# Designed miniproteins, single chains, part 5

Each design is a single chain, and the fold is of that chain. pLDDT is the mean over its residues in the fold that is shown.

## One batch from the design tools (miniprotein)

Design m141
Fold by ESMFold2-Fast:
Structure m141 (fold): chain A 83 residues (1-83)
Amino acid sequence: MEEALEELRAALRELIAQAEAEGYESSKPVDQAVEDVVQSVLDALKQGADQSGWDEVLAQLDEHSADPAAQRLREALLRLREL
């Protein structure tokens, strides 16, 4: 479990760093965006993975499905659901 969360956090940081390197300007602080996703995953795991919360996060990532980094992040989340 802890290793899977570490991988998720690393994937999120990689995605954000990549977007910043490409000149992407976020309307939200980068740290807040990363922590919001990590916290949502942790809360879902504590509550037994409520479907509504997971579906919302996956839908947001699906909007960025053309990005390989976002695709890898989505795969990591799906794998955590199966644990």
Scores: mean pLDDT 66

Design m142
Fold by ESMFold2-Fast:
Structure m142 (fold): chain A 71 residues (1-71)
Amino acid sequence: GPLARELVQLVKKVDLNSLIEKEKDPDIRDALRVLSQAKNDLELMVLVWAIEQEDPELARKLLEYLKKVIS
């Protein structure tokens, strides 16, 4: 969906490992850690889609977090 596509684009613009080290919210940190395991864009999209399906509130929180980090 549009949310997964935007999340993939934002994740590619950040240093996930640096964010994981600084993040104090365990839900965001654990989501970032899962996404950091993706080896390519397809795997990243699948992991983002899985997060959105299991916890859509977490997916929105992650999107808002990444938008603030990039701005």
Scores: mean pLDDT 84

Design m143
Fold by ESMFold2-Fast:
Structure m143 (fold): chain A 89 residues (1-89)
Amino acid sequence: SALQQQFAARLEHLSRLSEEIGDAKRAKDWERVLELGEELLREIDALRAFIRAHRDEVLPADVADALLARLDGEKELVQQFIEEAKKKL
C-alpha cells in the first residue's frame, strides 16, 4: 500500500540521517552534527506521528508501541548529541 511505502521510505531516510550524523561526529564537523541532529529530531517526530495515525495499516499495535518507545529513546540520545555539538562550536 501507499502507507507501507511511505513508512519504508521514512525508516530508510532516518537510517541515512543516523549514518551521516555518525560520519560528521567522526570528522568532528560539529556544525554538520548540529544541522543533521535537528533534521533527525524532526524526522523522528514525523515518524512517531505517522505510526500513531496509521498503526493498524503499518504495524501491529504491540510492535508499534515498542517502536514508539525506541524512537523516544533515540530522540533523547540525539538531543544529547546536539547539546554536545553546541558546546564544541
Scores: mean pLDDT 85

Design m144
Fold by ESMFold2-Fast:
Structure m144 (fold): chain A 58 residues (1-58)
Amino acid sequence: GPNTGASAELAMAAARALRTGRPYKEVADELGVSEETVRQAAAAIQAQLDGKDPPAVA
């Protein structure tokens, strides 16, 4: 997986995107990651705000 610094930056950027409504593609381009990576981080943060793990119904 990515280093701790990169993971923290992604999480903070995803949290800001959730708060401000920024497009995930814009965040992905800014961080040099895939849009899916940003969406996954945002989903994990949203689940934490809801007080539970992200749904693992795949």
Scores: mean pLDDT 70

Design m145
Fold by ESMFold2-Fast:
Parts: structure tokens; sequence; C-alpha cells
Structure m145 (fold): chain A 89 residues (1-89)
């Protein structure tokens, strides 16, 4: 449990930093999708559930970057990763 939480926090923080530096909304969406997918799988969701969650998170992050809200996009990655873990517990 503790090791999984730490790994999820590492994934979330790395993805948040990558989202801040993303050259475009499409890349930010891909980064967030990949991170949310990995977090979902680590949290014990099925492949299909993890893919669904990852798509929703990716689309939200991409939209925020498109609107110029890079800090909001980065924070969304962190908050979504925490929420995915908490909802699986």
Amino acid sequence: MKEIIEKIEEIAERAAEEVRRAPNPEEAQRIAYRAALEVGKLSGYSEKQAEFIARVVGEAVGRLVAEGDREGAAQTVRDASRGILESAL
C-alpha cells in the first residue's frame, strides 16, 4: 500500500511537470492520459475502467492547456491521481 501510494505520487508529480512544459494541448492530453492510465492500473482498476478514467482526465487536462491554464492542468493531474487512488480504496 505505502509503496503504491508513493509511486502514484511520483507519477502524478512527473506528469504535472511535463504538462506544464507541453508544447501543445494534444501532447498535454497524451501525458495526462498515460499518467492516469498507469495510476488507475496501480489502484486496481480493470484495463477498461483505467482507460475510461484516463480518457476523461486527458481530455480535461488538454482543454485547460488549450485555454492557457497550464497550472490548472498540472494541478488537475495531481488531483485526479489522488482521486483515482482514493475511489479504489
Scores: mean pLDDT 85

Design m146
Fold by ESMFold2-Fast:
Structure m146 (fold): chain A 83 residues (1-83)
Amino acid sequence: DLAFKKELAKLLLTTGKQVGVPEYLLYKIGLEVIPLSDSEEELLERASALVESLTPEEIEAAKNASEKEIEEAKKKLLELLGE
């Protein structure tokens, strides 16, 4: 259900921004976890596990992502959501 996947994306982006996850990383996480998630609980569990698995170096790299990298990741997520 594409409409449901869009709601999952909205939840991930809203929650992640509130917690201070870098925008680039939110798009990358969305690309990995949204296709695999059938509930809001599963989405947040998978996203949390991914964030917890990251090294400080990987988090720093995500914070330093270029505008082009952020835009490309966003575009891929929108394409996955049929936009």
Scores: mean pLDDT 83

Design m147
Fold by ESMFold2-Fast:
Structure m147 (fold): chain A 60 residues (1-60)
Amino acid sequence: SAAAGAEGGDLGAAGAAARAPVSPEKGRQIGMEGARAGEKAGTFEEGYRAGLEAGLRASA
């Protein structure tokens, strides 16, 4: 995240959720909620951040 911000930080957070032993159903729900939050943000980078924040929150 130091160089591009989103690439490092967002990748790290998304990786944490993806690497976690989450059931397929829960993963799908997280993905949907993330997509919803991302769509609301308007831009790719902001959308990705909103999405992974929502997904990480649901995963925790």
Scores: mean pLDDT 55

Design m148
Fold by ESMFold2-Fast:
Structure m148 (fold): chain A 95 residues (1-95)
Amino acid sequence: SERERLLREAEEHLRLAEQYFEQGNYREMRRHLLKTIDLVGEIAELLEGDDRERMRQRYHLLVDKLVRYGGTEEGQREVLELMRDVLEEARRIVE
């Protein structure tokens, strides 16, 4: 399904973001993290009811955390951890 395709793309971008974070390449990490966030937003729009609202809330939380804390290594780590939790939740909804 389109939802499953977007989820797989988001998981791949998160994997790359985590790899670049471990390498200290924050530019590439941020590029892949932003793509992951965009894909979470796209997944939310394909959902309905409570699942849509839940995923939209997760999307807004990710954006807020990245804006407030994304300028520090600690904040970037926290955004990556939150993203892992969000994609695990999305997987339970989609797959």
Scores: mean pLDDT 86

Design m149
Fold by ESMFold2-Fast:
Structure m149 (fold): chain A 98 residues (1-98)
Amino acid sequence: SETERRTAALRLLVETFRAVLAEARRLLAEGREEEAKRLIVETLELALEVARAFDMPEELVRELERLLEEARTASAEENVELMERLIARLEEELARLE
């Protein structure tokens, strides 16, 4: 069903964001701030493409667009916090579907 496809896509986004967050934290611990920021920005760009390709809710697409713009100007530490908040929101949305 459409709900099953959206649930699968949302789960994939959550899993991807968790993996990226772990790697970004590792890069920051090593003092590789520019690489951590680049990883988060590129991941958000890919997530936006995936959300559009899978016809995810418009509200989620707009949220990803807003976060991407914010991430481009934010520090690496702020980007980590943005990713943590995004993961929490997506997990709440996933819980509503399951």
Scores: mean pLDDT 84

Design m150
Fold by ESMFold2-Fast:
Structure m150 (fold): chain A 55 residues (1-55)
Amino acid sequence: GPEEEKARRMLESALAAAPSIPADLLLALVRKEMASLPEELRQRIIDELRARLAA
C-alpha cells in the first residue's frame, strides 16, 4: 500500500545517504521521518537499515 511504498522509498533514500552521513544521525533522522508510519513498517525499515549499515 502507499505506506509500504513510502517506507520502501525512505529506506532507499537512507541507504543512498549512508556513505555521506554518520550511522547514528542517519538512523535518528529516518526514525523521525517515519514517526507517522505504522510501527511494524517503521521497525522493519530501521532493522533493515541497521543490518545494512553493520555490513
Scores: mean pLDDT 77

Design m151
Fold by ESMFold2-Fast:
Formats: C-alpha cells, sequence, structure tokens
Structure m151 (fold): chain A 130 residues (1-130)
C-alpha cells in the first residue's frame, strides 16, 4: 500500500542518515538534515511509526545512542527520535532524559517538541480510528 511504501521510505532515509552520522565529522550535518526532514513531514513520520512501530522504535533507540555520543548534535537526534516514538510515551521520556544529560539547554526544545509530536499523534489517531 502507499502508506506502507511511504513508511518504508521514511525509515530507510532515517537509517541512511543515522549510518552517516556515525562518522564524527558528519554527525551534526546528518542530524540536522534528519530532524528538518522529519519535522517537515511530521504527520507522515507519525503515520510511519504507527505502520512500522518496531522499526521506528529501533531507530529511535539508535538515535538516542547517537545523541549521547555526539552532544553537539544531541538536540537534532533527540527531536528525530521523538518524531519516531510519539506513540510511545515511555520511550519519548527516555529520549528527553538522554538529551538533558548531554545538552540541558537544548533539552527544553526537545521537551516542547515531544509535547507537540504527542499532540499531533493524538489528532492523527483520532482521525484514523473513525
Amino acid sequence: SRSLETARDILELVRELAERARRPEEALEAARAMQEYLDRHLDDTILASLTLPEEAEELARELTELARRFPEAAVYFAKSAVSLASHNPEMTEKVVEAAKEVDPEGADEVEEYAREARRRYRELLDRYRR
């Protein structure tokens, strides 16, 4: 289906950018590109997470690890992880906690983004439960 194809495309892009981000010299640029893309396509990202929740959660865990590894890019990795884990409040809380440990100032933005992503998730869930 188109929804499954869109979900796969989004998660594949995240995997490619996460792999690039493992190189310290590329971490910040890859993280920014990832966060900007996922934010611009937030509804599709949330729907991808609902379509392929296990894959989205695995990627959110990988991005949380990258945030801990690269503090200078932590806010971008954390926001990306939040976009993929808006359906899972416990995982979102762990992402925010990780951001607070490495970038306390940036973590406030991550918390605000988490609240917005959760709000969008609820709106989309209500629309598609009809």
Scores: mean pLDDT 88

Design m152
Fold by ESMFold2-Fast:
Structure m152 (fold): chain A 98 residues (1-98)
Amino acid sequence: SLKEEVEKIRKEIDSLTDEQREKFYLRLAKILSEKTGVDAEEKLKKMTKEERDQVLADVLNAIATESGYIKTLGAEFKSPEDMRELLEELKKIVEELK
């Protein structure tokens, strides 16, 4: 289920070092821009650490609930498929950073 996949990836992201987490956010911002059509890279660059953590929480909740809406960005995924592709890309990013 999407909820189980989201819970697994959340735990893996929580295990990242601060340096790995910064690299994760750079890659997250790029893929979010592609999957939502908003300039997430520009938005996240201007955010505090706490605001970036909230973006991640909103992204993961949007996937887990299948709502597709990311409140912190005021944006929706372009499609359910784009949302699914983001989840798969997050898994790849985490594995590459370990």
Scores: mean pLDDT 87

Design m153
Fold by ESMFold2-Fast:
Structure m153 (fold): chain A 75 residues (1-75)
Amino acid sequence: SSAEEDLAKRREELEAMNMSENTRRILEHLIESREALGIPMENLSFDQLRERAKELGNQEALAHIDEAKKLAEEG
């Protein structure tokens, strides 16, 4: 799907970028949450992502979102 193609491209770009370890880890968890939900990488807030994952009962996506938020608050 187009969402899978967009996420795969974003992940390749992430691996090629020079960025802080903290930023990389945050973005990896955000990409993994989108992969679990089957949606493209869009500019959504943590709360919007979490509500979507919760509505779908997707515990894997919730775990990735919570880790990304924790890393963003602790970094």
Scores: mean pLDDT 78

Design m154
Fold by ESMFold2-Fast:
Structure m154 (fold): chain A 80 residues (1-80)
Amino acid sequence: APLTEEEIAAIAEELERELGDPLAREAAEHLWKALVTGDEEEARKYAELAIEIAERLGVEKSREEIEAEAERWLAAWLAK
């Protein structure tokens, strides 16, 4: 994976700080596990939490749009 453990931790900390929501850290942990193990279930958990966080922030995107964006980002990282 192109992301180091330190980079993932930094992203998790930034998201938690920005959003003030513990779900941001949990989402980042599932994303990291998906990137390291290739586990589709972890990728799905990340997408699910990303949707929930977006809803809490009032993001006016559909669940399908948010999930597709999360999946495309994850696939791009896994392709490296």
Scores: mean pLDDT 64

Design m155
Fold by ESMFold2-Fast:
Structure m155 (fold): chain A 86 residues (1-86)
Amino acid sequence: MIEEIVKRLLEKAGLEGEIVDLNEKSATVIVDGKELRFTVLGDEILVEGDPEIVRKIAETFGVPYVEFEKDGKKRGAVQIPLEKLK
């Protein structure tokens, strides 16, 4: 279940967050008042949101960090293999 995946990811990254929206393949989470979007894509999870928080997640899991602009705002993105969340 995506809720369990999100909770494990936040725990491993040392982050406290509140799940504010949840469906079968995606979740919206608030961490320190900032929005993160989680999406399951096959055997990986995509995390998008605040650049500072997403960069910390990238460093925690040793995965590449990508920064992009959407709707005039800077966002970070990372893809994490689900096997790293055991």
Scores: mean pLDDT 84

Design m156
Fold by ESMFold2-Fast:
Structure m156 (fold): chain A 86 residues (1-86)
Amino acid sequence: MLSEEEKKLRKERSEELQKARDDEEEYNRLGIINALATYLVTVEGLDLKEAIEKAKERVEEKLREGKSVEELIEELERLDKELLAE
C-alpha cells in the first residue's frame, strides 16, 4: 500500500509528464527519470521519494557529462536486462 505522500508524489510526476508531452526531449527525460526511479525502488530498495531524487540527480549528471537522452534509454534497457537475469 502506498502512503499518502507517495501517492501525491506519483500524481505530481504524472502531471509533470503530461505538461512536458509537447516538448519531446523533456517528456523523454522525465520518462527516463521515472523508469530509473522504479529500478532504484525495485533493485536497491529505496523508497519512492528518495529514488526519484536520486534518479533526477543521475540523469542530470549524465546529461552534463554530454550523454544524450538516447544513450540514457540504452543504459536503462541494459539495467532492465540485468534485473531480468537476476
Scores: mean pLDDT 70

Design m157
Fold by ESMFold2-Fast:
Order: sequence, then C-alpha cells, then structure tokens
Structure m157 (fold): chain A 74 residues (1-74)
Amino acid sequence: SKEKEELIRKAKELIKKGEELLKPAREVEYIVNVLHLPPPEELRWLRSPEGVKKLIEEGEKLIEEGRRLLEEAE
C-alpha cells in the first residue's frame, strides 16, 4: 500500500531526526559535564546543560514515536 510506504518513510525520518539530535547533544553533555571543556564550535549553541538534557529527551521522544509508527505499519 502507498499509505503504508508513506507511513514507513515518515517513521524513518523521525528516527533519523531524533538520532541526529541525540548524538551531538550527548557528545556535548560529555564534553561539558565530564571533561569540563567548551563544546565544539559547531555545537556551541548547546552550551546550556539543561538545554542539552531537554534535547536528549526530545531526540529520544522522536525515536520512540518513529518506532511506534513502524510497529503500527508492521
């Protein structure tokens, strides 16, 4: 079904977006909170520890939503 194919594509897009958001956020959290170093210049916008944690939560939520859509599509 074309509808099923579109649902799968949307699910994969959400998972990818979540993973893209989660990976740099966790990296910055490690650099700032564990190593006590400034974040990489390309990720300097993630300077806030609270902001980084919210981005990790948002990334995880997107991945969960995408996986749920994949399960629904079977």
Scores: mean pLDDT 74

Design m158
Fold by ESMFold2-Fast:
Structure m158 (fold): chain A 60 residues (1-60)
Amino acid sequence: HMEEIKKLTQEMLEVAKRAQEEIDRLKAEGKPEEQIRDVMNKASEEILELQKKIDEVAKK
């Protein structure tokens, strides 16, 4: 139970870290806000799915 939650939490942190690195790169390159928004939306979706898995494990 707790071990699976820890694993999913680490996956969420990795998604957030990679998204932030990509956002920082896009901003440095002067990319349009739409591209930055797409990265944010994709990361948020992945984090939400991982959070749902944590919630499912926590119900047990």
Scores: mean pLDDT 82

Design m159
Fold by ESMFold2-Fast:
Structure m159 (fold): chain A 86 residues (1-86)
Amino acid sequence: MMEDARRAVEAIAATLGVANANEKQGDTETAKKTKKYAAEGLQAYNDGDYRKAYEIAKKGYDYGVKNSKDPKLTEEAGREAARKAA
């Protein structure tokens, strides 16, 4: 239970980091869609569905990295956000 909650929080944080990186790169559309996944993941987390929260956040993370102008820099921003949330 605690480990699933932690994984969900870290994934949501990583997805927000990816969204912020896309915004800084000038890709507002990708940032907006990625933030929507993070928000949906957070809603599932608040409902106590940590597995669903993780799955939704991971989809947002993958989407944001794939559609990024600089996927490597965006992925690094996501990892840093996850580390700070742990």
Scores: mean pLDDT 85

Design m160
Fold by ESMFold2-Fast:
Structure m160 (fold): chain A 98 residues (1-98)
Amino acid sequence: MAQELVEKGQLPLEFAVAEKRKKEGIETEKGKEFLKKKENTTKEELLEAIEAGQEGIIALTGDKEAAEFLKQILTDYVNGKMTVDEMIERLRAYSERQ
């Protein structure tokens, strides 16, 4: 239910982390699995997963602001408007403010 939606919405973040680790020369079995899933996942599917994840976060936590923030950064990453490093930094900055 809501937890499954959140997990699906986290796929772009998992893909980003796997890409960063591979770029740094660190290959893990989990990272390889996420990169394989990324190759078989369309941009439209990722955007739908992000929307579902936002609904899941709101349902589980009631935190609409955090859900909207996460949706925005993941959407920008999927659309190629944001790098992995920039996304991680924005997540850290948001966590420090809350």
Scores: mean pLDDT 74

Design m161
Fold by ESMFold2-Fast:
Structure m161 (fold): chain A 62 residues (1-62)
Amino acid sequence: TPLDSLPGATEEQKLAALLALQLSKEPSAESVRRALEQIGAPKEAIDRIVAFLEEQGLFRKP
């Protein structure tokens, strides 16, 4: 997956992001951000992961 190449993310953070993408019919930055916040990820890690996924085109347009 694209997240396998993301530096600085823990395995738990990668799994939370993947679950948010898979469980949402319309995956968005907000859904991924919420999932990462629920596992206690720091703001910097959340911002990096969300930015990476947006660059990969994995979020639906708002």
Scores: mean pLDDT 70

Design m162
Fold by ESMFold2-Fast:
Structure m162 (fold): chain A 100 residues (1-100)
Amino acid sequence: SPELRRAAQVAVDILGAAIDFGREFNLPEELIERGEELRRRAEELLQDPNATVEQLLAQLEEAIEWLEEVIRESTNAALQQFMREALETLRELRERVEAL
């Protein structure tokens, strides 16, 4: 589905931005590695012609949980604000994917 591939691309882009910003503000390596794994799985869905709405929804839920953990573990206000904006974008993306 072109819509599903577009949604997966948005997930890859948001996760990439969150990982890069997290590295700049010295997020723990464990959190960065989990973010990188989530981004890799999003990239795999983007390349899979048989990718399902259910698979992308499950991945978006894991990405949302990861961002919530990053926000909780961070003490930097700029990092927390960026991650809250990323979180809201992924929540909106999840709603759009649920409508597919």
Scores: mean pLDDT 88

Design m163
Fold by ESMFold2-Fast:
Structure m163 (fold): chain A 71 residues (1-71)
Amino acid sequence: SLDAAHREHRLALGQRVADILLKLGIISEEEAQRLVEALTQGDVDTLNELQELIRSRGAKEVSEAMGMTDI
């Protein structure tokens, strides 16, 4: 279904973003896990917290990429 495809796309994007941020040292392994889990569960509050945290660490471009969920 469209909803399943959208969820899979968001999860794949989130995993790629988490991997990049982890490799750059912007987030910890725990924060990377929280990001993927929040995307899987649709936990918008946690996603917003992590986006703001990433932005505060000088990764404004990554914060904008995370915000591409259109909601």
Scores: mean pLDDT 71

Design m164
Fold by ESMFold2-Fast:
Structure m164 (fold): chain A 68 residues (1-68)
Amino acid sequence: SMMDKVIELIKEVAEVKEREGVEAGLDYAIEWVLKNKPSKEEAELIYKGVKMLVAGVPVEEVIKEIEE
């Protein structure tokens, strides 16, 4: 589903951010968006989730927030 793809991306961004830093996590998200061309709704959810990850919110809380 759309939500499953967004959640998977958020998890991957969180993993890249933890291993390689915030800039690498952001680059990963940008590359995914350019390749997959998400809908406006998907892009808005991705932006919300990535913004929370950058702010230091734990990935589990980010997922809970975007699933609402």
Scores: mean pLDDT 85

Design m165
Fold by ESMFold2-Fast:
Structure m165 (fold): chain A 75 residues (1-75)
Amino acid sequence: MQQQLQEQRRAQVRQRLEEEIERLREQAKQAEANGDYLTASLYYSQLGGLLDLLGKDEESREAFQQSDQYFQLAQ
């Protein structure tokens, strides 16, 4: 019983983090489409942090790279 409840709780936390990641991706794309590269850079930076927390190292690295690119465009 407890092991099943713990597994459900872990799955729920992961789902919430994945939903937050999806929201940040959409917000980053909207900022990008609006030419707000500074805001896009900030959202991609937050995405990188959350992806790193989930152990998605390659996706995290890509998100930070995207953040750096948009930060350069914003300057």
Scores: mean pLDDT 81

Design m166
Fold by ESMFold2-Fast:
Structure m166 (fold): chain A 55 residues (1-55)
Amino acid sequence: GKLTDEGKQALIDFFRSQGVEINSDEELIDAIIEEFEKAGVKLTDEQIQMLRSSF
């Protein structure tokens, strides 16, 4: 399913609150991937594709 505009905005606001500047959907996707990696979760290429398809 596609990410809602509200869901996208909430994610952008979250990352901005953490000091991460988000200027594009691509930067938001990269920030999400980095947060999962910091949490010890390495996303697969298929999971990244699913994430990208939500935008």
Scores: mean pLDDT 78

Design m167
Fold by ESMFold2-Fast:
Structure m167 (fold): chain A 70 residues (1-70)
Amino acid sequence: LEERRFRLYKEAIEKAIEVLPNPEDKARLQEMLEKAKTLEDYEEVLREASRVIEKNRSKMKTIVLEFKPE
């Protein structure tokens, strides 16, 4: 029953790590994921992943802006 939640959280975190551009951020989140044992631990990793993604989104927006023809 709870196995579905664990799988969803793990997959969400792994995908978040995959889209991160910085290898250092990837390594940090991967380490946190490996140490996670409970659903609450997974939620903490998800929150950190979200914060790191949000920080990197500022740079991604700049790149997207340059790709726009006008």
Scores: mean pLDDT 70

Design m168
Fold by ESMFold2-Fast:
Structure m168 (fold): chain A 58 residues (1-58)
Amino acid sequence: MSLDEITRYVEELARRLAPHLTPEQLAAIVKKAANLLMEGKSREEVDAFVEEEVARLR
């Protein structure tokens, strides 16, 4: 995944989650998701990670 694709994914994720999380929670999840994509994790693995983190906070 290119850096531009990672940036786009993170922007879309942040917009989708912003109404449901505090700014601190949102920043933490977004940063971890971006790092996982940078490390070469698949989008599917990162999506699963985000779902688990959001569920844990709810």
Scores: mean pLDDT 80

Design m169
Fold by ESMFold2-Fast:
Structure m169 (fold): chain A 93 residues (1-93)
Amino acid sequence: MAEETAERLRRRIEEHERLLAELRANRSQVTNPEVEARLTAELEENIEEARRLLRELEEAVRAGDEERVRELVEEARRWLREAEERLRRIVGP
């Protein structure tokens, strides 16, 4: 479970970094500046939070703190779900 959660966090970071790079590269072709600004801010915040969760999870696993690992896995799964919902609200109808 912990390794699966860590892999999901790593994938989310990679996906968001790619999207952020694409947004920055296509800055001159922006059709909705307000949506782009909100999306950029959300992606940057999500990268920071995912990195924090991943670091803390890896530290807890190394320490053998099974209770902390469980708490972080639950927190990461909740955050991933909420972050996906927030992004959907920014880019969706």
Scores: mean pLDDT 80

Design m170
Fold by ESMFold2-Fast:
Structure m170 (fold): chain A 75 residues (1-75)
Amino acid sequence: SVDEMLARLDELERQIERAVRAGDLETAEQLYEEMRKLVAEALPQMTTEQQIRALMRLLAAGGEVVVLQSRLKKA
């Protein structure tokens, strides 16, 4: 269901935030890829508002991973 997919998105966001805070780039990238796949699978079943929210959440998570990549490259 869409509700179950949204709950999974919440869990993945929390896991990505923890991985980023820990500096665990490999885990953050793997979790982000899982999130991308989930959004792609869920998107056709969502309302327009849910689609916009899901895409915004995906962009925010991707941004955090990119920032971590940049920090590690400079270190």
Scores: mean pLDDT 84

Design m171
Fold by ESMFold2-Fast:
Structure m171 (fold): chain A 87 residues (1-87)
Amino acid sequence: GSFNDQVRSVLENVIHTAEKHNLSPEEISELTFRSLKVLFRSQGISVESKEEILQVLRDQGVDPHLIKAVEALFRGDVETAKRYLEK
């Protein structure tokens, strides 16, 4: 799939895990960071911070709605992230 599709799949998996295991906002934030870092590494992109992840998403032309979903998950806000992932 496209990079947008890969980012969306990561976010959907984070949301599913967060809801299934009743994760705290801090755990959601950390899981989101680690999951995107793994995705970026698979594409040959090295990132060390949440701000670097957001910058890469912008530079790669990822859909603004997906970027806002990432920002919401970095705050541990699953409900806002779900709204941005709604088509």
Scores: mean pLDDT 90

Design m172
Fold by ESMFold2-Fast:
Structure m172 (fold): chain A 82 residues (1-82)
Amino acid sequence: MAAEDLTDEELEAKKAALLAALKKAGRESPKNREIADLLLTIYKNYKTDPEKAIEAAERLAELDPSIEEEAKAFIKLLEEKK
């Protein structure tokens, strides 16, 4: 089924949803450097090295539990692509 065969466009959509959740939580500030570094790791690695993107998303959820649901959805999508 197409829903299980995740495309790069679906990965981009899930990444955008995670960013929107972080923005609503007020975590995109430059003062949250650790969160910014984790987001950069996800951006650079989600297509090339999904395991690094998964680790970054897990750490991001640990730093901000309010986005845990969005981060978990993104992680599941990357794990299903493995």
Scores: mean pLDDT 66

Design m173
Fold by ESMFold2-Fast:
Structure m173 (fold): chain A 73 residues (1-73)
Amino acid sequence: MEAKRLNPVGFALELREGAVLIDEKVVSSEEEAEEWIREAEARGADYISVEKEGENYIVRAARRDPSRPPRRV
């Protein structure tokens, strides 16, 4: 499943709208960040954020929260 890549602000907004944080990590290389993202997507992540902080990358993954189930009549 293809996760949406968001900037940190967009990612924070999705969390406030009810998305559930799966995990977050600081990694030391772009290659480690991309590998972690692939693992997060395999775990069902709908949203991904990557932020470069100096030589490190802060990666976050979240799932869409279906806290409002569809109403059937």
Scores: mean pLDDT 76

Design m174
Fold by ESMFold2-Fast:
Structure m174 (fold): chain A 57 residues (1-57)
Amino acid sequence: HMAELARKLAEEAGLPESVRDAIAQNARVLEPEGVTEELVRSMVRVAKNALASPLPA
């Protein structure tokens, strides 16, 4: 459930395969702890922001 949602949200955000995989894996690991939709959205948002911000050098 949550891992599939995480993967879909990451794909919609245009995240690379490696990042999409990492987010889905994190959701899977946190599943026994009761991962929420809000947490999944937060993970995708953080990853998207990190990738959208190029290093200033």
Scores: mean pLDDT 72

Design m175
Fold by ESMFold2-Fast:
Structure m175 (fold): chain A 110 residues (1-110)
Amino acid sequence: SSSEKALLKSLDDNLKILEEMEKDASPEMQKLLEKIKKLIEEAKKAIEAGDYEKAIEILEEMLKLLDEAEKLAKTLPAEKRKKVLYRLSLIEASLTSMYLLLRLELEERS
């Protein structure tokens, strides 16, 4: 479906942002980013299987890890902090849009 293609593209776009962030990340930040990347892979599999309830649960876990990453980013020097927080905000906006789309798709099934 067009929704499935949009969701999978959004997850791939988020993976690229995370990969760029990892290049300059501290070991603590790298651990959080790797956990989020693993959840993206699990979310892709859930979406491909049509399991939108599971995909929503995974997105909620990703949002919790993003909150942890944002808290860690606030401890960084000002120059690095702005760049990391901006990239995290892009991922959060993307995940929020995906969450809304998944919920709408589930309502149509009800």
Scores: mean pLDDT 88

Design m176
Fold by ESMFold2-Fast:
Structure m176 (fold): chain A 61 residues (1-61)
Amino acid sequence: TRTQERLRELVEIADEMSEDQLRAAVGNVLLKEGYSAEEAAEIALGMSKEEAREYLREAAA
């Protein structure tokens, strides 16, 4: 799907992303999974950079 293709692109550049870019990427995935904008933001803000990268890798698989 287009979502899986986009997630694979994000995973490839995840090591070069800033913390804000990683949070935005995680937030977008959470929104697509049915979380509200507020819930997605809270979850993404609670993640470390490494946790955010792991989440994106799992979502892309």
Scores: mean pLDDT 74

